# Designed miniproteins, single chains, continued (5), part 61

Each design is a single chain, and the fold is of that chain. pLDDT is the mean over its residues in the fold that is shown.

## One batch from the design tools (miniprotein)

Design m18236
Fold by ESMFold2-Fast:
Structure m18236 (fold): chain A 55 residues (1-55)
Amino acid sequence: SPEEIERRIAELARRMAELERQLEEAYRAGDEDRMRALVDELQRLSDELQRLRDS
């Protein structure tokens, strides 16, 4: 359903925004392990969001 896809896209976008804020904080702190983990998670969510938009 288009409404369910739209809702899921909005939720993924919100989660990605939160992770980007955390990534900026990790970058400021020089926490390389945290930065790598956050980049990996952002990439996964980005891929999922792209799949939903291409549906």
Scores: mean pLDDT 85

Design m18237
Fold by ESMFold2-Fast:
Structure m18237 (fold): chain A 96 residues (1-96)
Amino acid sequence: SKAEELFEKGMELFKEGKYEEAIELFEKALEILEKEKGKSHPETLKTKLALALVYEKMGKGKKAEELYKEAEELAEKNGKLDELLEIKKEINEKLK
């Protein structure tokens, strides 16, 4: 899908240290996923977590914390906390 393509390109830019470019692509992917699959869908949560990690790497810890909190609250409300933990592991593995 277009959102998946944007996400993968964003991850590549993230690995290259191109944080601002990665954020732009993750935000575009997030907008598509929220509209097509909803805010609590695993793919949407995955994109939000990746966005949070980029902000953390940029030293924007407060923005990162807000995004982590939003993802956790959405996952908890929809019974997807276990999925959120697995997604976090997947993103960390892709960033190795």
Scores: mean pLDDT 84

Design m18238
Fold by ESMFold2-Fast:
Structure m18238 (fold): chain A 74 residues (1-74)
Amino acid sequence: LEYRVEIEEVERRGTELELEVRVTGKGMTPAHHGVAAMRGISAAAREGGRILRVETEVASPEEVVVRALAEVAP
């Protein structure tokens, strides 16, 4: 299974960055959703720095969405 990770900056307020990360994979099953969520969280942490809040959602069988609020250095 190949995971595709897309990162969108939803909003930036000072040092706070809100990110939406979409992790998709053709043939993804429920057994893959946990790994997809972790990949999305890791991507958000790499882009945003310190994660203040994170929410994961299974948007479809082949798509997991991670919504993260991160604290970035100025």
Scores: mean pLDDT 82

Design m18239
Fold by ESMFold2-Fast:
Structure m18239 (fold): chain A 61 residues (1-61)
Amino acid sequence: MDDEILENLKHGIRVIMKRLGVPEEEIEEILKGIKTIAEAVEEARRLGLPLAREDAAAERA
């Protein structure tokens, strides 16, 4: 079930990198190096994505 979360994070990373003008081939290489959710979260944070912060998904119900 962690696969869905990992794929969702990879998709977000792909979209952001594509918007930043990174070549698709390079994006795929970066995503291929990401094996865990923790690694995906760190990569997304490096790109400036608000993942684990309150603003990321209205986590405060």
Scores: mean pLDDT 69

Design m18240
Fold by ESMFold2-Fast:
Structure m18240 (fold): chain A 72 residues (1-72)
Amino acid sequence: SERLEISIEAGVTAVHAAVILRYGSEEAKPLAEKALELAQEADRLAVEGSDEDLPKARKLLEEAKRLAKEAE
């Protein structure tokens, strides 16, 4: 299901961001913090939201992935 896919990817992205927050440079931390927040919101929308919220959850997830990659 779309909800399951978003939730799984959001979880993976959140772990990635959390690792950068723990071990990354000070310069990387603001990007990783934003990535974590967006990934958590994407998961929340996938779990709690309506079907109309799923496109927003996907966009938040894509932005979270982009920021986490930039923080590397």
Scores: mean pLDDT 88

Design m18241
Fold by ESMFold2-Fast:
Structure m18241 (fold): chain A 90 residues (1-90)
Amino acid sequence: DELVEELVREFGKETTAKLLRTLGAFSGPFTEQDFLTAAEALGIPRSTARAFLRKLLEAGVLTLKDGLYSIPEETRLQLLKKADELLAEL
């Protein structure tokens, strides 16, 4: 759970929860633009969303192939669970 604590320190609890939920909602491969658009609809700046996406890619949570990001199903379900836990603390 070290990664979630790092994300909360860098981005804040509410932003982290919203972006983890957004990532967890992608049941298949997605583009950077898909993620940034979804984040912007939640009032999160594109620059913040891009930094968050990069952090998860560097942490090995995301895989990037041919411009498409993907999350293993088990990891995706864990991201949704962590988002719900963070939202319950708000």
Scores: mean pLDDT 85

Design m18242
Fold by ESMFold2-Fast:
Structure m18242 (fold): chain A 60 residues (1-60)
Amino acid sequence: MDGISEDQAVEIGVYIAKLIVEKGWSLSEATKRANETFGIKLTQAQAKEALNLASVKGLI
């Protein structure tokens, strides 16, 4: 993802997964909160990629 390191993308993916699983938030709501928390502007596609990266690394 442009302007975001792989390590930060993984951290964002873990955060989004936690909001979806623990709080029952939609991907859209979780992505919006992650953008606010990390001071970034991810698209839904980038948020899905961050989730996939965290999953591949065994962190979710």
Scores: mean pLDDT 80

Design m18243
Fold by ESMFold2-Fast:
Structure m18243 (fold): chain A 97 residues (1-97)
Amino acid sequence: SLTQEELAEAIGLILDLIGLIIELERYLEEVDKLELTDPEKKALFEELKALLEELRKELEKARKAFKAEKLEEVKKAYEEAKKVYEEAKKLYEKIIG
């Protein structure tokens, strides 16, 4: 079973992961408003949408790990989510540049 301290850490990581999803949803909304016509940038936008689905899968993994009281699996899901988010941020910058 998780200690009170480990429980608080796991909750914090899940909230941080939700924060990454909210930021990526905001990037997608900003790109959608650009009404892209260039096929290359449209393809990057589809890739950006796929990365949002990857973040959502990491959140589901974190939630399942939390219910199973596996703090290390929650941490792993958050670290993978951070990598996906950094890739998404680079794609976003490439689309708007």
Scores: mean pLDDT 90

Design m18244
Fold by ESMFold2-Fast:
Structure m18244 (fold): chain A 58 residues (1-58)
Amino acid sequence: GRLFRALRDFTGTRPWELSIKKGDILEVLEEIGDHYWVARSLNTGEVGVVPKEYVEEV
């Protein structure tokens, strides 16, 4: 899958949201709408929704 890096911390407040820390590496699984991606954290193995503005492709 496509690899992305977290640019900043994000704390998920919903059960479907993925919490990430700056520097975490994510695999993008699916794009949902204009502002969010479904991603898997390679640091924790957890899957959830992250805002596109919080990550960049590596």
Scores: mean pLDDT 82

Design m18246
Fold by ESMFold2-Fast:
Structure m18246 (fold): chain A 70 residues (1-70)
Amino acid sequence: SAPLLAAQRELEEAEKFYKEIKEAVKRGDNQKAIDIAKQGSGVDFKTGEEALKYAEERLKKAREAVEKYS
């Protein structure tokens, strides 16, 4: 099913995006977290915590999409 395959691909991308931002924030590298988030979303974030929150919300939506089409 095409919707499930698209949802699974978005989940893989959202998980990678979340992991990279979370690791940067965990190290205290807030600027790297902001840079990764901007490159992936096109959005300017003020803090690493805002970038991480965005990545968490993206991941949640991606998981919900996979559940919906499974």
Scores: mean pLDDT 87

Design m18247
Fold by ESMFold2-Fast:
Structure m18247 (fold): chain A 84 residues (1-84)
Amino acid sequence: SANASEEELELEIEISLAAAEVGSFKSFESKLSEKQKELLREAERLVREAIEAFEAGDLEKARELVRKAKEKLEELNKLLKEEE
């Protein structure tokens, strides 16, 4: 149905946004700390796995993987900001 196609498109957009954010961090990876590099590597792996699951038609797995990738990216963003 149209609604199912919309849900699939929303997931594809979420994966694409996570992949773009990983790419952005990779552009200055050499300036990251070891902990930040580890989080980036984990996020990149999770995004790759999410893409593979999406292409395989496993939308549930792709959604779980992209959520985990976003969590790693949020932690990386937090470490890059000054926090008290």
Scores: mean pLDDT 83

Design m18248
Fold by ESMFold2-Fast:
Parts: sequence; structure tokens; C-alpha cells
Structure m18248 (fold): chain A 70 residues (1-70)
Amino acid sequence: MSLEELKEEARRLIEELEEILRTRDLDPQMREKARRVIKGIEEAIRADNETLLLVAIREGRELLEELRSA
């Protein structure tokens, strides 16, 4: 996967997480966790670093699965 493809995937994860924050009434701890994950993904995109993007994408996907399972 190219660096640009990883950035695109990361941006999609941000969009999905922001949609959940906008549409669902989450508890304060989960809302704060989601905001921190989004920030981490944004930082990974800015860093232009494949390893950071892979870590951030994994964390974002794990959070999405957690939120969808609740």
C-alpha cells in the first residue's frame, strides 16, 4: 500500500469517527477516546510517516469496531 493510499484510508477513518461523534450520544470517556484517536490519525497524516499511519489506522479501526459493537 502506498503512503498516499494510507493517508486516504486515514482520512476515511476520521470521517467515520466524526460521523459517530456527531450522530451518537456517547458517554464522555468514549467521546474523549474518539477525539484522541482522531487527533492521532491527523498527526500521523501530517508526519508523512508510513509506520505512524499504520499504527493510527489500526487504532482507528479498533475503535470503530468497539463503537459498532456497543
Scores: mean pLDDT 82

Design m18249
Fold by ESMFold2-Fast:
Structure m18249 (fold): chain A 65 residues (1-65)
Amino acid sequence: VDEAEVLRALGDIYLALGKIAESKGDYETAAEMYRKAAELYRQSGDVEGATLAEQKAIEAEKKAK
């Protein structure tokens, strides 16, 4: 396991936490988790994952007010 693999796995965990928060209507927490996932995906070199997580964060932020 290298650093990029660990960062990507952490990104997946934060993405999952964001989805759980979103399912509970906690859009503020969901946005925070999605932002963390996006940063981790960027650091791992996963541009697609980062873009997806950023989009989810923006949508959650709109719902959080």
Scores: mean pLDDT 84

Design m18251
Fold by ESMFold2-Fast:
Structure m18251 (fold): chain A 87 residues (1-87)
Amino acid sequence: SVDSLLEIAKRLLERAEEALKKGDVETALEYAEKASMALAHALLQQGREDLLKELSERMKELSKIEDKEEYTKKLIELNREVLEQLE
């Protein structure tokens, strides 16, 4: 269900934020990317093609960030921003 996918995305973002807090950038990025996938799936199921397109385009721009920690922080922020638009 969409609610289940959104809860998965939220939990993955919480894990990403916790890993980043501990300096584990690689684990944080893995969770942030998984959150993005869960969120994209939820948006597709909700028929929110507008937000799915925004998420996809902004993720492509973020992929140009050379610093892995900065990329991870921005990816978490993007996922949070999109999730807030669904609440």
Scores: mean pLDDT 87

Design m18252
Fold by ESMFold2-Fast:
Structure m18252 (fold): chain A 66 residues (1-66)
Amino acid sequence: GSVDALSSYISRRLGISPSTARRIAQMIHDNQTITSSQLAQRLGISRSTASRILRQLHDMGLVTIR
């Protein structure tokens, strides 16, 4: 499905695990506007790591940063 395609794309572009990429793809599929706090909470990672990932997703045109 679209989430699986998006997950594979994110995994390859960010060099992150397929499971983490799938969780991110699900969040993007549900809502393209994602905050660093929301990403950190759902992935169980630090806010600084989430902010870095969010910036990379924004550079890929997948999310809007607020």
Scores: mean pLDDT 80

Design m18253
Fold by ESMFold2-Fast:
Parts: structure tokens; sequence; C-alpha cells
Structure m18253 (fold): chain A 64 residues (1-64)
């Protein structure tokens, strides 16, 4: 199956970096296979996951 991807927008670069760190930590904690890329200059975080369910978990973690 093709991986699922989502790009999240944040109010500033520092918030984007913190969001990316939260998503990475949640992925490790749950044993999820995912790639998280922070782009603080554009205030974005891109998450690539193997499933929609995994992606939703990581999106939720990034936005907290």
Amino acid sequence: MDPVIRTLEFPDGETAERGARRAEEEARRRGLRAVVHADPENKEVTIVAESEEGLEVLVRAAEE
C-alpha cells in the first residue's frame, strides 16, 4: 500500500519544531513506522505513515 502523508501548518517555526518532536516521540513510544520532517522556515511539519490510523495518532501528538 502507498504511504499516507499529511502536512501540518503551525503559527511559528518553534511550534513546528516542537510538534515534530512530539510526533517523533509518539511514533517511538507506539512502535509506529513513520517519517517526520520539520520545516520551521515555512512553519510546517510533514508526516508520512504506513496507515491512516497511524497518521491520525501522530497528527494528534504534533498538534498538542
Scores: mean pLDDT 83

Design m18254
Fold by ESMFold2-Fast:
Structure m18254 (fold): chain A 84 residues (1-84)
Amino acid sequence: KPKMKTDDKEWIETLSSLAMGLIGFLKSQGLSEREAALIVAQWISSRVEDPKLTLRKMIEEMELSEDDPVRQVFEDIIAGKLEI
């Protein structure tokens, strides 16, 4: 596999920034925050080897509250309550 030039933290920061941008864009197109979060989680999960670990690290990086719909979607995927 290609060796990453940046720290894992920088990669998670980059993914988190892209995810928040995409969620904001999808919401601007009329999607709910939950729908936008699900689409973004599915996209991330298709691109990384460990989707659940990646989503967990992203929740921590994004400092999402427990009442945030984005966090709820990511936690449901991590717990296997939502299929991706």
Scores: mean pLDDT 77

Design m18255
Fold by ESMFold2-Fast:
Structure m18255 (fold): chain A 77 residues (1-77)
Amino acid sequence: LLNVTREQITKALESVGITPSTARIALALELAGVPEGEIYRITGVPRVTSELEEQMEKVRKELSDEQKKGIVENLLK
């Protein structure tokens, strides 16, 4: 079980120049292969809402492949 904290995720996002938000944190965890249930626990949301899912899709399109790799790499260190 991945002992990833919200603080570690926040630092990983900041390392690639991204301001942390619930949607950005959730996407970073999804990219790192964290199960949905753990993502909800870490972000403090009981489930993904349609609004959060739409925001995550928007962030997914805005992030470059290099930024996505940097997030995953920093989370798995």
Scores: mean pLDDT 72

Design m18256
Fold by ESMFold2-Fast:
Structure m18256 (fold): chain A 86 residues (1-86)
Amino acid sequence: MTLEIVARNMSEEQKKEYIEYAEELRKKGYDVEVEVEGDTVRIRIGNLTVEQMVGEALRAIGLGLDGYDVTVEIDGDTLRIEITFP
């Protein structure tokens, strides 16, 4: 299963945190791709379990409850999470 995170309207600090998160997952043996374009960070993570995918979806929903604009979508074996920072 694949996780795709698109985070928009990020500060430099927030982009750094997301890049560090992606690098930490890469160190754990996940297939991780990171793209940075302006204030947008896109992270793609392969080889996740269903349990890990559920955990990431719940985290994204939590951000939505905290007032972030969050969209969660399932497309085949890919979970897509879009987050717009305030």
Scores: mean pLDDT 77

Design m18257
Fold by ESMFold2-Fast:
Structure m18257 (fold): chain A 71 residues (1-71)
Amino acid sequence: MESDVGTITTPLQSSGQATDEQLQQHQQQLPDLYDQASQKADQVADSAPPDVQGTHRRASQGYRQRSQQLR
């Protein structure tokens, strides 16, 4: 039966309120995290050899776009 709640500590949804607040805070922090990640990737790209510069620049662009999307 699906009434087995022995592993209720596994699904975060069972706590409801706590997970809802955590999701709200996490969503608010995401743009800032992506902005920092894009700056770091850009710095690495500037210091990297040409062969891997494109990879780091692409990562920076992706982070930057996500930060803008979430703002």
Scores: mean pLDDT 67

Design m18258
Fold by ESMFold2-Fast:
Structure m18258 (fold): chain A 65 residues (1-65)
Amino acid sequence: SVASLAALQILAIAGQWEGLIESFTVTDDSVEVTLKEDTERTRELVAQLEELAKDAGLSLTVRLS
């Protein structure tokens, strides 16, 4: 949904400001997220992003920097 896509983008931006996400890219059918590190906090963030991506009809790819 549009609301889930908006929430995903807001969450990813917040993750960048908190220093958890190095970068992210959204396309019509996918979202790619590069994490700065693999921690409990980034795993929780990924779980939230995955739920939002699924509801938005996007595939989520996660990478470590």
Scores: mean pLDDT 84

Design m18259
Fold by ESMFold2-Fast:
Structure m18259 (fold): chain A 118 residues (1-118)
Amino acid sequence: LDPALLEAAFRALDFDGDGVISVEEIAELYTALAQLSPEEARRLAEELAAAFDVGDKDGRIDFAEFRAVFERAAAEYAATGRLPEDLREALRLTGDVPPPEVLVRQLELAARGLRAQR
């Protein structure tokens, strides 16, 4: 994975600029992009945050946690051709699963699109 891409995606997802990504920020992304109900969006956001929150389990994702998850995903993808099941489930990925770099790029572009409207 490109560290600059990870950093750009993290900054785009950090809507309030406090240096962490919250469940609320992820839920907003799901609501806007997938047009999910607020309940479905929050559930998926909580599942995704749990997959990323490998540290203190505070429901917030710092850059170190974000990077660690995608680095692990890249390693597993290189070894098996698959993303980790916890990440796959949280993202509700079915069928053709993109490589981690493509997934990170899609998250960056989607988050920037939402920020441009606010």
Scores: mean pLDDT 69

Design m18260
Fold by ESMFold2-Fast:
Structure m18260 (fold): chain A 108 residues (1-108)
Amino acid sequence: GSEKEKLEKLLEKIEKLSKEMIEALKKGDHEKARKLLEELQKLVQELVSIALKSKDKQLAIESIEKTIELLEKIKEAAKEAGDTETTFELEILIGMLHIVLGVLKLIE
């Protein structure tokens, strides 16, 4: 199943990028964290596009939920680092994913 493989590969990329972003924030490397955030936003947009088109609703829901969990961890690291702008952008992204999750749960 090409969609399942694409979602799994994309989640692995998001997880790796999330870990790198948390490390950058902990080191106070706000410029690197910003660049990683831009890359993360693109990967999340790709994940949402695939999830909304997925015939496997449960896989789509689980993929969005795992992404929200990862973003919440980055947001906590950004708050601890005093990075208000990154925190705000992550809150917007998390909010958008909760809307996507609600839509996925209603389309049955």
Scores: mean pLDDT 87

Design m18261
Fold by ESMFold2-Fast:
Structure m18261 (fold): chain A 64 residues (1-64)
Amino acid sequence: SQQEIADKLVEATGVSRKTALEAVRLAEEYLAKGLSGREVIEELVKRGFSAELAALAVRLLRAS
């Protein structure tokens, strides 16, 4: 679930749960629109998320 992925992001990066959940929701939306992992990371970085957080969110979403 998005909440389980967000919890893993909090554990790995130390961001707030709210920030992690926002990153997961946006990453899932972009992937659903057909963006590549690289394009999703780029869009999240443009919105102020770190590249590390964005990359991990994409990786965890693809593994679920």
Scores: mean pLDDT 87

Design m18263
Fold by ESMFold2-Fast:
Structure m18263 (fold): chain A 70 residues (1-70)
Amino acid sequence: GAAERAAARRSLEAAIASLRAGDVVAALNGLKELLRYPEVREEAERAIEALRQGDIEAAIRHLERGLKRL
């Protein structure tokens, strides 16, 4: 619903901001929250995988795609 999309959007924006600031721990906490939202779960999973590989820019791109889909 609208509240779930608003919560997912806030978590996506917070995760992107954390990654841009170099705070991977804060970003991972936000990504765990995003896994609960089916609309952005796939992008959150891809972002976590990119972070496992050390690719912060790829993680940000996946999360920005999630924002576009909301």
Scores: mean pLDDT 85

Design m18264
Fold by ESMFold2-Fast:
Structure m18264 (fold): chain A 65 residues (1-65)
Amino acid sequence: MQEEIDLEAEAALHLIRGVVAEMAGDYKTAAEHYRKAAELLSQVPGREKDAEIYRKKAEELEKKA
């Protein structure tokens, strides 16, 4: 439980950084943060859909970079 909370918290920080980078037009940095958030969320039971969403978001941003 605690480790899962730590993974979710770390993923949330990467998501915030990804959003900030995307808003700044830094699509490469945004994609890296979204991809990291997806990797972290994929390790948390019940977050598989969220992980897939952010993985797809990273792929879309990589096409723009």
Scores: mean pLDDT 82

Design m18265
Fold by ESMFold2-Fast:
Structure m18265 (fold): chain A 78 residues (1-78)
Amino acid sequence: SAEEERRKKELEELLEEQMELGVEEVKLAVEITVLKSLLKKNIDPEKVKKEIEELEKRLEELEKRIEELEKRIEELRA
């Protein structure tokens, strides 16, 4: 049916977006880990702390987007 085809296409688009956001989440987590390592070495601590705070804020926003996507995917799979 047209409804099944539309649902399948929407699911495929959401899964693609989920994969893209997952990659971005991993990249942000790695950047934060590197910056935390620099902070432990006392390398430019004021600048590094500010960068960590900005990236942690971006990670929090990204995690919320992923949660909303996961909920929508589950609704379409039901």
Scores: mean pLDDT 85

Design m18266
Fold by ESMFold2-Fast:
Structure m18266 (fold): chain A 91 residues (1-91)
Amino acid sequence: AAEGAREAAEGGAKAAKGAKTGKGAAAGAGGAAAGAGGEFQAETLGDAEGAARDARAAAAGAKEAAKYGGEEAKKGAEEAEEGAREAERAA
């Protein structure tokens, strides 16, 4: 759960950096924040299910950022999606 949420947060941050518009960057940044929350839930509170939900939110934010960015934003969205799946498998 913690590893998946961390991966989703990193994917969201990558998508935000790859985004070419403020709207895309904001979506990716929101995803990164959600993933970070999930990591905290898993590592600090032991809440694997909460971490999975936060990781899924991170993947959604990264996907929105990818609509406004190039290849790097798309790679970030793919990474966030894998992290979300790992977190959901651990829940």
Scores: mean pLDDT 71

Design m18267
Fold by ESMFold2-Fast:
Structure m18267 (fold): chain A 58 residues (1-58)
Amino acid sequence: MEITVTTEEQPTLLEALQAGAALIRELEEKHGYTVVDARVRVNPETGLFYVEITARKR
């Protein structure tokens, strides 16, 4: 099973990366996923940063 999830939008790249790291940790430690990809994105409408994470389970 493969999922793609995004973090909440953040005003800075560093805050988006911190949110991404926290979400990766939750997916791997709490939910048993293996993260296979993580990409930083910018919402062109808002200029805010977020991380798109792809993870697999079993």
Scores: mean pLDDT 84

Design m18268
Fold by ESMFold2-Fast:
Structure m18268 (fold): chain A 65 residues (1-65)
Amino acid sequence: MLKQATLMFALMAVAVEVGVEAELKFEGNKITVTIKNSSEEDAERFEKEAKEVAESFGFELEIER
């Protein structure tokens, strides 16, 4: 099973739910998420949920705003 594809879909679902615009980049077991358009509160909520999701799949998460 391709964990990267599942994680990508899960993170995009979180972004849509929270209402943030996000770009995802995979590099090995690391994922970088760039938040383009978001309030501070929405960005913080997305970061918290995204970190929990990424950690559950065994990936390292880096957030850029």
Scores: mean pLDDT 78

Design m18269
Fold by ESMFold2-Fast:
Structure m18269 (fold): chain A 94 residues (1-94)
Amino acid sequence: ASDEELALGVGEIVLAVAKLMVRKGHAEEAVEFMEEMIKRAKDDNMKAYALIGLGIAYAALGDLEKAIEAYKKAIELSKDPAIKKFAEEKIKEI
């Protein structure tokens, strides 16, 4: 597998963690975790997944403007069609 494929796999795990934290009522902690992942991520696809996770956490907190900003940044940063489609669908849900 390429480094890009590995980064996408790790990004999916990061996104799954964000979704789980939000579902368990830990949306504020999910924001902090996603911001940390964005700071430490070495590639744009990993950062984009963390930005989607950040958007999901902000939406759960009612910060819809911040959620939309995070999703838009993920779309701008990633060239992966799956990331773009997922983020665009999340913006439509707001």
Scores: mean pLDDT 80

Design m18270
Fold by ESMFold2-Fast:
Structure m18270 (fold): chain A 84 residues (1-84)
Amino acid sequence: SIEDLKKEVLEEVKKIAETEDREKLKEKVLELMRQFAEKLKLPERDIATYLALTEHALDEAESKEEAIKNFEAILEGMVKDKEA
């Protein structure tokens, strides 16, 4: 399900955050976001929008924990938009 894919992506991000610095975390999270959006078969304009939102969320976060929380909120929004 889309919900299971969201949970899998979020768990992968949490694992990356434990071992990688912020630059590498950002790189890998953006890659995972693109893969998730492509699996949802979103149009390219929407993929570009979610990539920009994800990049902003990671850059504005004061901690890795806040970055993960902000990323989770974006994923939840994507799932709701796809189900609507």
Scores: mean pLDDT 82

Design m18271
Fold by ESMFold2-Fast:
Structure m18271 (fold): chain A 58 residues (1-58)
Amino acid sequence: SKEELIEKVAEEVVEALKKGDTEEAQKILLDAYKKNKLSVDDAQEITKKVIQELQEAL
């Protein structure tokens, strides 16, 4: 489902960022956006989930 895709992408981005791999995180997000034709709302939801997880790690 779309919700599963959004959650999976957010998880992968967070894992890359936790490893200090900002370039990989950007590639994951861009690739998912292009391949799955995500809307602006979908992209914002992914970003929101990533920010929440990173704030909990700070």
Scores: mean pLDDT 77

Design m18272
Fold by ESMFold2-Fast:
Structure m18272 (fold): chain A 106 residues (1-106)
Amino acid sequence: DDELLDFLERYGSPEVREAARLVREYRGKDISKLSDEEIDRLIDALQTVLLEVARFLGDIDTAKELEKAKNLSREERVEMILKAAERFGLTSVKELAEQILKKLKE
């Protein structure tokens, strides 16, 4: 995960670079006290990172699922993000998504 996030932060588009930076900043940190606005930014960042990974891998089906998730509830979006992170073996991205999902269900 560190190597992938570093690569995306260095070589991605400006949007992807910012998303990768934000994910790296909050990875392994307690997010329980973040505002709804901060949580929304993290969800958008996770989705941007995973869409870039899906496109890089040519995983069209996962990319389509993530794009469709943009029109769903926050909880459903994070569930789709979690599934994509699990499929790609991105353990720290998965752990951050799990923390967000737990907070949203409270």
Scores: mean pLDDT 83

